# Designs tried in a protein design run: designed miniproteins, single chains, continued (5). Part 74

Each design is a single chain, and the fold is of that chain. pLDDT is the mean over its residues in the fold that is shown.

## One batch from the design tools (miniprotein)

Design m18568
Fold by ESMFold2-Fast:
Structure m18568 (fold): chain A 67 residues (1-67)
Amino acid sequence: SRGEFLRLIDEVTQQVVDTYQAQIAQAIADGAPQAVIDALRQQQRDAAVTVPLNLLLLLSKLAEELG
């Protein structure tokens, strides 16, 4: 169902975000420069938008072909 697919998109996106969060936490623990931490946060923000948008575009295409 569409609702199940949207939930899967959220779960996949969350996995990517969680991976970056772990990297950010490790960088902070290791005393990494602020620029490195800021870069990881920016990459996390970009992924949080790009991943669901690409998956939603795929859902839209599949809905058009199946409807």
Scores: mean pLDDT 86

Design m18569
Fold by ESMFold2-Fast:
Structure m18569 (fold): chain A 57 residues (1-57)
Amino acid sequence: PPPLQYPSEEHRQAVREVSDLAHDQGLSAEQIAQRLIERGIPPSLARRAARLIHDSL
């Protein structure tokens, strides 16, 4: 599939901030996805990003 483009710079920044929190606090993939959804990221993108972030921990 084509790479998912972030709808805005705010969405890209939210993923980066949540990634930093996940690394610092050891968040689960479910917790990462929930944080991203709360930041307004679509659930499908949030779940994919959460899995990539969690796999990098």
Scores: mean pLDDT 76

Design m18570
Fold by ESMFold2-Fast:
Order: structure tokens, then sequence, then C-alpha cells
Structure m18570 (fold): chain A 79 residues (1-79)
């Protein structure tokens, strides 16, 4: 139940970050450092040739972040 509150805050941060990534998608590539709840930083690098692919990779990266250990660097490329 306290986990639900943490998840809610996490979703809010992801939505904000997702908006930023959507803008970056116009450049076809973006490297972002996301601050986890406990202050741990995780790096995501996404490269795609379309906004649709970029959003799909963003969603995948966020799912992977939920299950990844601290200090994780995640890279996704789609051409």
Amino acid sequence: EEEEKKLEEFVKELERFYTELTRAAINGSGTFTYTWFDGTKKTITITADSVEKYKELVDKAFEDLKNSPDGTTITYTAS
C-alpha cells in the first residue's frame, strides 16, 4: 500500500520524462539520466528512426528500469 504511493510518484516522474523524450524524438536519438526514487541514477540511450519506434522503446526502457538494479545503463536502438 505504501508501495502504491511510491508507484504513483514514479508514474508522475515517468510522465514528465516521457514528455521530454517525446520532444527529443524529433532528433532521432537521446541519452537521458533518470533519478530513481532512492537517489540512484540510471542512464537510458535510445535511438530510433521514427517517433512511434522511439515511444515504444521508451516504454520498454521504463519497464526494464522497474526490474533493474541500481546503476543500470540501458541502450535501445531501432532502425
Scores: mean pLDDT 64

Design m18571
Fold by ESMFold2-Fast:
Structure m18571 (fold): chain A 72 residues (1-72)
Amino acid sequence: SDKDKEIEKIIVDGLNEVDKIVSQIEDKKLAQQLILHSVASAIRAMSEKSVEKAKKIMQEMVDYVKEALKKS
């Protein structure tokens, strides 16, 4: 459905933004942990079946990764 395609786009766009941020983190163990957390967030966003919830979940994950980069 159109809604499912929009949710997929939100998840893919969010994961791509996480990947760009994580690629700047020199601590490989931290980078790996952030990738695992982002995958868990993507699964949760997909399971919610809601565009608004998917946006919120993926934005919260992106913000979390941005904060981790600032502290690294």
Scores: mean pLDDT 87

Design m18572
Fold by ESMFold2-Fast:
Structure m18572 (fold): chain A 58 residues (1-58)
Amino acid sequence: GEASVKAGKEGAAGARALGADDEAATKGGMYGSIVGGQTGSAEEGAKAGARKGLEAHK
């Protein structure tokens, strides 16, 4: 849904802003999209995605 798409985009952008590279940010965006879809909240998904992307960064 719309929350999934928005969470994915914002999560990837947030991960990049925190210093994640493009690959890690993409992983964060995918996770954010899943969380956004499950919760119906783009904000919760974006936060989860940004964190996941940063954790995936090397």
Scores: mean pLDDT 79

Design m18573
Fold by ESMFold2-Fast:
Structure m18573 (fold): chain A 75 residues (1-75)
Amino acid sequence: SDRDRFDQVVGDVMTSLQQIIDSITDIDQRDYAGDLARTTMQQMSRQRRRIDDGGDVDRAISDIRDIHNQTVSQI
């Protein structure tokens, strides 16, 4: 289903960000990456609410992928 596709992308993003955080040995850099990951999770939660309100799932998935790419580029 469209919801399953959305939830899969959310899971993939969360796994990707956790792998990046786990690769960081410096505490301050890890904390910074963790803060960016929390912001990304909040943005994904907003996209989930938009879908629940009848928003376009494909648009929400595209927006999450863009947010993920931006977050990774900042770490």
Scores: mean pLDDT 88

Design m18574
Fold by ESMFold2-Fast:
Structure m18574 (fold): chain A 100 residues (1-100)
Amino acid sequence: LKEELEKLIEEFKKLLEELKNETDPAKRDQIFTELLKKLGEIAKLLLEAGVPEEEVERIENQLMAALFEARRAAEKGDAARADAYIEKAIELLKQALELA
């Protein structure tokens, strides 16, 4: 379970880096869809690991907000803002891993 969570988090981090560097809107949409799918998988594993539902919902909501802001920044070509929200997402993923 913890190894599966760690693997999903690493895949998520890789997708965040791809989102930041992607300039094609259609490919960016595909990456964003994959990120949302992986977020759902991470939330499911956290619940299976016995993390309280309220904590999982908090992390999921904050991660989702950070992802939407990172996407918006990337669409505008604001690399600094995109980086800031990606760092926020990575910090939330570290919190998720510590709870499991």
Scores: mean pLDDT 82

Design m18575
Fold by ESMFold2-Fast:
Structure m18575 (fold): chain A 100 residues (1-100)
Amino acid sequence: SLEEAERLYREAVRLAKAAIATAQNSLDVIKKAKEEDPSKYEEAKNFAKQNIDAAERMLKRARELAEQVGKLNPDLAEEVRSLIDEAEKAIQETRKAAEE
């Protein structure tokens, strides 16, 4: 149904955006620790690794929902896939910083 497609779309968007925010916030914490308090740098990287795992779980669920949305409304699924791509890039950037 149209209502179900919209419900799944909203949840997928919420999860993708949450994954982006989680990754970006973790990256910001690493950068601030590196510049302002080097003694907290290793803790910031370890915290980011845990947050990346959470972001990846959110992204996996968003992908599953995007597939369901795609069966009902391909245009809405395309919008979700765009956010999923953004989330993937944010996670990759944060992981790189956390592993340095």
Scores: mean pLDDT 88

Design m18576
Fold by ESMFold2-Fast:
Structure m18576 (fold): chain A 73 residues (1-73)
Amino acid sequence: SYFVPSAEEVAEALALATSEESRAYIRRVASFRSPAELEEARPELLEELFAAVLARRPATEEERARALELIAA
């Protein structure tokens, strides 16, 4: 099942987030109030998750090119 994060999990994730992209992503996921809403947004969230993962560490040129392809599609 798709779980909506608890307020505690959201607060912890926001405290650990160091980039504006990561914070925006966490807030967006937290805005969904039901699993159905999350499921409908899932393809877009996967693209944003991939971008957020790349923001956590230096990305290779190949990884960046792939992320841009996924976001642009």
Scores: mean pLDDT 58

Design m18577
Fold by ESMFold2-Fast:
Structure m18577 (fold): chain A 90 residues (1-90)
Amino acid sequence: LEEKIKELEKEIIELLKQIPNITEEDLKRLKEIIEKLKENLSDESLYIVLLSLKEGFKLILEAGNAEAAKEVIDTAENSLELLKKQDEEG
């Protein structure tokens, strides 16, 4: 499972790099989101989320839209913050 998660991380990063006008900041934000997911989710849940992200980035790659990539990253980050808050509030 860990190996599969690592492969999905690589594929997501490679897909994001292929999007026109990708910035270093966008890559940093993606890595931060993945690290937060590792903290808050089981390996199986993380795998499912990363698989969903990969599919989303594939669609963005086909469109060649870097702005949409930022929006996806922001949405994922906001969703993760909400999940973390729910866990803390019990």
Scores: mean pLDDT 70

Design m18578
Fold by ESMFold2-Fast:
Structure m18578 (fold): chain A 60 residues (1-60)
Amino acid sequence: RGPDVAELQRRLEELGYLDREVFPTEIDGVFDEAFRAAVLRWQRANGLKEDGVPDAETLA
C-alpha cells in the first residue's frame, strides 16, 4: 500500500539506492521506474532475486 511504499522509498534513498540528484523524485508512495530501478539495485547488492518487486526482505 502507499504508506509502505513511501517508507521503502525513504529507506532506499537513505541507503543510497535512490539517487535524488539523477532522479529528483518525491517520496510519494508511487511505484515508478525510478523506484523499481532502486529496488533492483538493492536486490543486486544483497544477492536477492532481481525482479524489481519489493518483498519482506526489502522492507526489513
Scores: mean pLDDT 61

Design m18579
Fold by ESMFold2-Fast:
Order: structure tokens, then C-alpha cells, then sequence
Structure m18579 (fold): chain A 67 residues (1-67)
């Protein structure tokens, strides 16, 4: 499993558990994006950081709209 897949799956699981709490879901998404950004920035993988951030934003939107 890639790091991109790992961060995306962990964020999806956390958002699913907190789908009834929009503020908590937003906090989780923000922290997940920040963590991924920091890690991938240190690794020099800007494209992976962007992919993870976009995936997390999409998961958050889906969680808030479908919950």
C-alpha cells in the first residue's frame, strides 16, 4: 500500500466514525491534510501531498453531504 493510499484510508475511516459531528469531521480532515502535507514535503513528494489533500477534501465533502 502506498503512503497516499494509507493516509486516504485512515482519513476515510476517521471521517466515517465522526460523520454525525460535522465540526469534528472538519477538524479530523484538517489535521490529516496537515500531517500528510508535512510528511510529503519532507520527502520531496509535492504531487503525493496534493493528491492526499484533494482526496481528503473530497471525502470530507462526501461525509458532510451524505450524512
Amino acid sequence: MSLVEYFTEEAEKALEKNKSDPEKAKEIAEKAKQTARTLFDELGRADDAEAVEKAIEELLKKTLEES
Scores: mean pLDDT 77

Design m18580
Fold by ESMFold2-Fast:
Structure m18580 (fold): chain A 83 residues (1-83)
Amino acid sequence: SSDDKGKEKATTGLKLAQKGIEALKNGDYETALKYGSLAHKYGLEGVKLASGETVPLAIGAALAGTGVSFEAGLKLGRKSPSG
């Protein structure tokens, strides 16, 4: 179902965001930017598919991905795709 697919997208996005956070902690800003950007993408796709209780989870994944991408972009001196 669309809600199950949305939950899978949100969960994948959150896992990618966690990998991005770990990369940020290790000073690997290029890897952090990659994982953060993917987490943001999967989170947004999850929001489109999600309904009810899955919507906050998908929004959380998108926001976490955005934060990781933004921070990594700043550290690299790049213009972040999300800011």
Scores: mean pLDDT 78

Design m18581
Fold by ESMFold2-Fast:
Structure m18581 (fold): chain A 90 residues (1-90)
Amino acid sequence: TKEEILKIVQEFRLKMLELMEKLSEEDRKKAEEILQEIEKLVQEYVEGKISKEEFLAGLDELVEQAKELPEEVYKAVEELREKVREVLEG
């Protein structure tokens, strides 16, 4: 449900904010950009502006971008994508 997705995103946001405190300035800026793009995709999906397929594809692209960041950040973004996928396709 949309409510389950919003809960997953809220938990992800809190985890990302914690991880960002330990990052370099450059990595923190990139992590903030990824977080903002994820929140934008979530809002567009919740508002019915994009399909579930477009939402998942957007998250896949952001997982690829997160591979450039420290492993804990990459894992957090990947976990978000898997949890969202399970809600939408499970």
Scores: mean pLDDT 87

Design m18582
Fold by ESMFold2-Fast:
Structure m18582 (fold): chain A 61 residues (1-61)
Amino acid sequence: SEAEFNALLEELAAEARASTDPELAERLQQIMVEGYLRYQAGEDPAAVIAAIRARYAELKA
């Protein structure tokens, strides 16, 4: 849903703002930008959210 998408982007944005690691902040920004562009292009919102979550999980592993 749009609410889930917005909540997810806010979570990643908060993580990026709190980060003292410029590489982590840059990767989080890239994930957010890619997700935003895919969502704006009309891709399935559930698939976009799942892709963002998967990339974030890999980054935090």
Scores: mean pLDDT 80

Design m18583
Fold by ESMFold2-Fast:
Structure m18583 (fold): chain A 68 residues (1-68)
Amino acid sequence: MSIEELVEAVNEVIRKDEKNEKSVEALEKIFQDLGDRGRLDHLIAWVRWMRDNDPRIDKEEMDKVLAA
């Protein structure tokens, strides 16, 4: 999975549960910055953290993102 695909997949999960325009924009910037720095491990850790700590995130949909 590319960084762009990961960012879009996470944003889709967030948009499905709640239209969270500012959160989507903030996450996109974080993911792009980490991806540009070659910090894919940090991106994956961040996505896992969101899955476990943000109750708005659909865990099943996020697990599909993490499995790819």
Scores: mean pLDDT 63

Design m18584
Fold by ESMFold2-Fast:
Structure m18584 (fold): chain A 91 residues (1-91)
Amino acid sequence: SEFDEFAKEFMRRASRNIVETAEKKGLDPFDIRLELKSVDEENKTITVRITAKSEELAKLAREEVKKSFEELKKEKNRPDVKVEIEEEIRP
């Protein structure tokens, strides 16, 4: 579906942006995990999980996820789509 393609493109962009931003800051991108937890087409909600080794890495990942999502929503003209972010810090 178009919503599945949106979710796939969102995950690709968010993952890329997390890696690039972490590397620019001298942080290890492998200390961050981004997972797609669910794609709820009925409620137009994409749920992702961030697992990070520190609060700083979790914040970086959260900011890049939100930014990537808002940019893609505008680009695809999808104001109806929502993202939910779950976070876990695992040092």
Scores: mean pLDDT 89

Design m18585
Fold by ESMFold2-Fast:
Structure m18585 (fold): chain A 104 residues (1-104)
Amino acid sequence: MGVARIEVKGKHAVVEVRDAGISASTLASALAIGLGGKVTGIEIQGNRVIIETDVAKIRAEQQGNHVRAEIEAKEPLDGDKIAAGVRMAARLAGSEVEVEVKEY
């Protein structure tokens, strides 16, 4: 079973997912959907994906079995919406994750 760790600090969040078979593209896309913004830009370069929306910028990068995403938002972030995005990414990858959320 994969593990996802979400740390939220106001308008900034870090998401780390391990052992779930999730790509950077899948995680970034699911997070963008979870946050509910309109996509304004997408950049894909190798193992790195950047999705810009009207509400947030999401940067995801894959390193082996670990994917890390950073979210920079225009308004304070909701850890539950981020967790929903992570669970969506896991389901799209055909896996399950245990999600830990820490808000500061």
Scores: mean pLDDT 85

Design m18586
Fold by ESMFold2-Fast:
Structure m18586 (fold): chain A 108 residues (1-108)
Amino acid sequence: DRRRAAERMLNAKTKEEARRVLEEAHRRGLDNLVAAALAYVYKHSVDEEAREEARRLLEGLINGSLSNEELMEAYRLSLIALVDLEASEEMIEAVRSALIQLARQLNS
């Protein structure tokens, strides 16, 4: 599912199509939304470092190998994609809440 969400985003040809991919991924759960968002950053970010980071984090997310620190970075980069694609407040809050919860756990 995470791999398919990423592949759908990589195949999206327009910003409108990319938004639909985010909506479909969101309905399938947080991990699918994050996978699609990371794929968007990897494909479209003007920052080469952000593209490379998104690719590594996406691979780790698909394989279930991300540490909590890496997962926080995945959520942070995902928010960039959500803002650029003008995603719904529900999608933004899903990722933001997960990021805050992880950060709180790591600081405890």
Scores: mean pLDDT 86

Design m18587
Fold by ESMFold2-Fast:
Structure m18587 (fold): chain A 92 residues (1-92)
Amino acid sequence: ELAETRAALAELKANATPEEQALLDRLAAVAEAIVAGRITAEELREGMLARIRLLTLRLKRDGKITLPQEKVEQLLKQLEKKVEEEVAEFEK
């Protein structure tokens, strides 16, 4: 139930930083497109990437990320590659 997920994301936005709010808005738009049956591969990719960025920002804000910046960037690149693989499979 993506409509329920969208509502939950809107609630999280109330306690989010401006950067996190922008990512939550993007996720809400992707959820709406999925519910409407009008999602594109590009919207799916953007939603997955926004999710990864939100998780990284929240962990960093909460002081839970102790990894060097270089390793964080390497992890993000690996996750981006996985997102592109998922999007390519979705388009088939």
Scores: mean pLDDT 65

Design m18588
Fold by ESMFold2-Fast:
Structure m18588 (fold): chain A 76 residues (1-76)
Amino acid sequence: KVEEALRLIYRALGKSDEEIERFLQAVKEALANNPNRPDEETLLERVKKEAEWYASLARQRGRDDEAALFEKAAEV
């Protein structure tokens, strides 16, 4: 689901567990208050595509640990 994919992406970006939970809560509130938001399936596909792109960039830059987390986000 979108939350799990975002959690993996933020970990790859070096965010702490506390920062991740606060950010996810803010995202959930923003989405709940947006009547024109995409559905969860559409959001998940967009997040997964971005994660795939970031994973390829991290691999090219030799950041294999970050790439592995982005790859896991793309598989959610």
Scores: mean pLDDT 77

Design m18589
Fold by ESMFold2-Fast:
Structure m18589 (fold): chain A 61 residues (1-61)
Amino acid sequence: SDEEIARIRAEIAALFPQASSAAQREVLALMVEAENSKDRAERLRLLREALGLARQDVAAA
């Protein structure tokens, strides 16, 4: 859903400044891949992966 995608993007944006440089690079790569995806399900999967990575990195700091 568009609402779910917006929520995930907002949460990534909030976590991003707190993430390590390595995690920031990987999150950006996943977000770029999501934007290039023509499939909504694949876009959502990639965004959830990026969010999970950002959460894990910030929690581990």
Scores: mean pLDDT 85

Design m18590
Fold by ESMFold2-Fast:
Structure m18590 (fold): chain A 114 residues (1-114)
Amino acid sequence: SAREHLELALEHLEKGLEALKQGDAESALKHARLALDHLEAAMRDAGVDDLDVQIDLGMARLVLGVADIVGPSESLAKRALELVARALVRLAELVGDRELAERARRLLEEIRSL
């Protein structure tokens, strides 16, 4: 279900943020990728076609692709986590999950404060 995928995306973003706080850019990028995959699945399940979500997920895919070529860095990991978290906030709002949207907003602010 879309909700299950959104919850799994949030859990992976939380793990990615903790990895980034510890200087583990490789694990942070891995969790950003898993969260991205769950958000793409949630969009398909919900039948959501939102341009802002599509742009953020596409940009996150590009950042992850760059990391695959040049290697992991904290700046790439932070950018990927921020893009995926921003997409999660918007998608949670679009599906009407107010509690999840609020949790995602708090996480996005923590990522931005790094």
Scores: mean pLDDT 91

Design m18591
Fold by ESMFold2-Fast:
Structure m18591 (fold): chain A 87 residues (1-87)
Amino acid sequence: MTEFDKLIEALKQQIDDQVAKASKLSKDAADQVKQAGDDALQGLKNLPGDLGKTYTGDDAKKAAEEKLQQLQDDVKKTVQDAISANS
């Protein structure tokens, strides 16, 4: 629980930072980054329920790490696409 809470907090901070960077490019870029981040954060919070079982600590941690990695890649791509479109 505590480690998962820290992961959620780190994710929120990363989303906020990327939204702030994207907002300097355009409102649409900021909105896209925010939406991608919100969707991934919601998915991460729902992980134990979505798989229809109570996660063990290791299973929950691995699933959370996989979702965090996917979010990082999605946010990075969105920011890069926004920069390319405005360059």
Scores: mean pLDDT 66

Design m18592
Fold by ESMFold2-Fast:
Structure m18592 (fold): chain A 71 residues (1-71)
Amino acid sequence: MSEEEFDLEVARALGLITAAVSIIAGKRAGKYDEMKALADRAVAELEQAETPEEVLEITRRFIKESDALLA
């Protein structure tokens, strides 16, 4: 596996873990459906991402949206 492929897979895995943790946080806050919708969209974008930079941008956007939802 190339270094670029490895970095992409690691970034994608971390993004998916972030989405999973956010779903749990959303459920505890009583906003499960809204958080799951945001997470499902982010996961779909992460699966189509071709670079670690794209994964990072998708993850940052998701964190911003999830923080706004939980505020």
Scores: mean pLDDT 81

Design m18593
Fold by ESMFold2-Fast:
Structure m18593 (fold): chain A 81 residues (1-81)
Amino acid sequence: KEVLEAILNLVRSALDAAERGDVETALKYAQTALDIAEKDSRVPKEAIEALKKAVDALQAGNVDEAIRYLKRAIEILEKAL
């Protein structure tokens, strides 16, 4: 539970940064969340895939696409709690 809550909080921070246009900060939070999520078998695969797509979108400068994937990851993680 604690690991899923930590990942969820990092993804929420990434979303807030992305919505403010702070791509560098959003990428740092999203990448940290992804790194933790990939190490824990309890994290839904769909959440990991959404986070990967969000990181890719942030690296490409596709902020609106990144926001959609971050919101998707939050939805999946909230259902897993």
Scores: mean pLDDT 86

Design m18594
Fold by ESMFold2-Fast:
Structure m18594 (fold): chain A 59 residues (1-59)
Amino acid sequence: SSGLSPEYEAQSQAHRAKLSPEQKAVLQSIADTLRAIGDSLQAAIDAGKPLSESAAATA
């Protein structure tokens, strides 16, 4: 549970239910894009290099 009031959660669910399929698809696409960016950042960290060094290390 998020610790938000039940009224706030109900309002968020109601707004979600009122979204068109196109709006839901756009939100999902944005979420997928943000996840991909996060995964790319994690991969760079796991490689032991900051993103700035990776950008500078062009062949």
Scores: mean pLDDT 68

Design m18595
Fold by ESMFold2-Fast:
Structure m18595 (fold): chain A 58 residues (1-58)
Amino acid sequence: MKETLYVSLPASASAEQQAAALANAKAGLEAAGYKVLGVSAAPEKVGDYLRYKVVVER
């Protein structure tokens, strides 16, 4: 079953911090038994946060 999850970061996060957070989120999801199918190419700004869309499958 496909699910949509989000990785949220402060709007002030650097590109390096964003990349590290996405890598950590992917590793954590795969360790939890999820298959990561895709990550959005760019974040969406939601209030004080940058939000990446992550599509996963169990």
Scores: mean pLDDT 80

Design m18596
Fold by ESMFold2-Fast:
Structure m18596 (fold): chain A 94 residues (1-94)
Amino acid sequence: SLMEELKEYFERLIEEEGAQNPEITDYGGRLLEVRSRVIGEAVSQADPSVPLMDNVIDLSKISGVSDKLIELKPTITFKELVQLMLKVEKELLK
C-alpha cells in the first residue's frame, strides 16, 4: 500500500539520519529531521504563485523515494503529502 511504502521510506531515512547525525539520539528527533528534509525538498518544487497546499509534488524528484512508491503515487498534492506524513509519524511513534 502507499502508506506501507511511505512508512518504509521514512524508516530508511530515520536510520540514515541516525548514521549522519549521531548526536540526535532520540527517535522523535530523527523523525523531525527526516520530516523537515522531505518537506524542504517538496517546498523546493513549489510554484510560489500557487497556494502551498495546492502544489503538485513529483515524488520521483524527492531524494531516496523508491521506484515502487513512485509507481503507486508518482505525484501528490503538498496537502496530501503532509497528511500522509502525519499518519506515518503517528504509526512510527506508537
Scores: mean pLDDT 79

Design m18597
Fold by ESMFold2-Fast:
Structure m18597 (fold): chain A 65 residues (1-65)
Amino acid sequence: ATTTVQLPNSQARPAAVAAARAAGEILSERVEESSDGTVTTLTFTTSGATVTAVIDAEKQTLTIT
């Protein structure tokens, strides 16, 4: 399931990490930024599932899949 929430940028990364930990033990993290730096995509490989978090700094949204 995909969930999008609005939250301050300072809270987006902690929320993404919390979602990954809810899926399982975090084994690796990959970080990719858009060419303009406004969108950060975090891909967490966990013991249970892969969690993808997209942080839009301009919109102040976090999308988790």
Scores: mean pLDDT 83

Design m18598
Fold by ESMFold2-Fast:
Structure m18598 (fold): chain A 65 residues (1-65)
Amino acid sequence: SVMGMVTRGWTHVMYSRTYVHNGNYGTARNRMRNYRRVVTRVSTVNPSMSGMMRSRMSSVMSMLN
C-alpha cells in the first residue's frame, strides 16, 4: 500500500537524521538513497504524496555536506 511505502520512507529519513547527528554521513547518504527509491515508487501511484516526501527530504539533505 501507499501508506506502507510512506511509513518505510519515514524510517529512512529518521535514521538518516540520527546518523547525521552522530557524524556518520556515509550511512546517512545511503539511507537517503533508499528514501529516494521509495519516493520514486510513491510518485507512480500518488504524485501529491511524493511531492510532500521530497519537500521533507530537503531538510535532511541540507545537513549533508
Scores: mean pLDDT 72

Design m18599
Fold by ESMFold2-Fast:
Structure m18599 (fold): chain A 80 residues (1-80)
Amino acid sequence: SELELLPPEVIEKRRELAREIVDKLFEALRENFLDLVRFLVRRGASPEVIREMIADFDLPREVQLEAARIAGLPLPAAAP
């Protein structure tokens, strides 16, 4: 495999970097998503559109709840 063509030291460093990248990408996604929700609220997007957007993204529960709070939706917005 292509991975077997790399020196062991490079493979280990790539594994460490991959873990850090995942954490940083997640934080960036969280902040950008919440900013997008704030933008849509300012632009007068319907509560139904915002709720559907929150439901369509595979986001952690705490991010979904914060997005619902920003949009003025009932907590929990995605519940029953």
Scores: mean pLDDT 73

Design m18600
Fold by ESMFold2-Fast:
Structure m18600 (fold): chain A 61 residues (1-61)
Amino acid sequence: SAAEEERMRESAVAFVRELVEQGLPRAELEAAVDALVTLMRKEGVSEAAVRELRREMEAVL
């Protein structure tokens, strides 16, 4: 559902923001973003939504 996809997107962005706050190196942050994108694709999230999510996560790096 759209609401479920939005909740997952918000959770993923919040998770990455927490890693940034914890001071993880950029390479580890980028690996976390890649892992979350891969997970969302496996969950059947559309490529358009996955691209939007990646953009939002990268914006907080």
Scores: mean pLDDT 83

Design m18601
Fold by ESMFold2-Fast:
Structure m18601 (fold): chain A 63 residues (1-63)
Amino acid sequence: MEEGLKLAEEMRRRIAGLSPAERTEVRAEMAEEYLSEEQKELAREIGEKLREIGDKFDEGKLE
C-alpha cells in the first residue's frame, strides 16, 4: 500500500518534468510492461493484501 503510493508519486514526479508528448509516450510504454506482469504478480498480491486488510480490520488496526 504505502510502497505503491511512493512508487506512483516518484514516477509522477519524474514525468512531471517532461514535455506533454513525452509524458504520454512514457506512460504508454510503462503501462504496456506493467500489464505483462500484472496478470501474475498483481493478481497474487491483491489476494494477499485483501487478506491482510481483513486481518487488520478485525484487529482494529485500520486507520
Scores: mean pLDDT 61

Design m18602
Fold by ESMFold2-Fast:
Structure m18602 (fold): chain A 88 residues (1-88)
Amino acid sequence: EVIELSGEDFVRRLESDIEEMKYIIELAKKETDPEKRKELAQQVIEMAERGLAEVDRALADGVISPETAERLKKRFEEVKKEAEEILK
């Protein structure tokens, strides 16, 4: 299979994932059904945890710099915290 060789493309993909997560949070905040709201928030938490794991792997594999990894992790953690607040 063709592998992605660019760290910039990897970062762009994760930043797109973060943008999607923020959109889902906005949907959750507008959702009037408590069950659907929790489901959307849980989806964001799962996406954030996968993103954090991908950042750790990319850093370990030398695909991204430590500075880029720290920036991406901070963004994923911020979105995860917002989703966790919706679950409360």
Scores: mean pLDDT 82

Design m18603
Fold by ESMFold2-Fast:
Structure m18603 (fold): chain A 81 residues (1-81)
Amino acid sequence: SIEEKIEAVREPLYLLAEEGARELDSEEARRILLGTADEIVAEIRRYLEAGKPEEALRLAAEAPARLERARREAEAAVAAA
């Protein structure tokens, strides 16, 4: 099902986002990291619902790198606060 495929992607992404938010110990960092994870999951869901599973798999493969970029953004936001 689409929901099973979404859960398979969501669980590891949320673990990465939660770990990053915990390490930075900032509500702003948590917002950036979890917000990025939510955007990735929503984008993957849209492709799966549109019948584009190959595009969804590509986004899932790129997701850790997108979270790493968001982690750098979160670190900059915490440093600026």
Scores: mean pLDDT 84

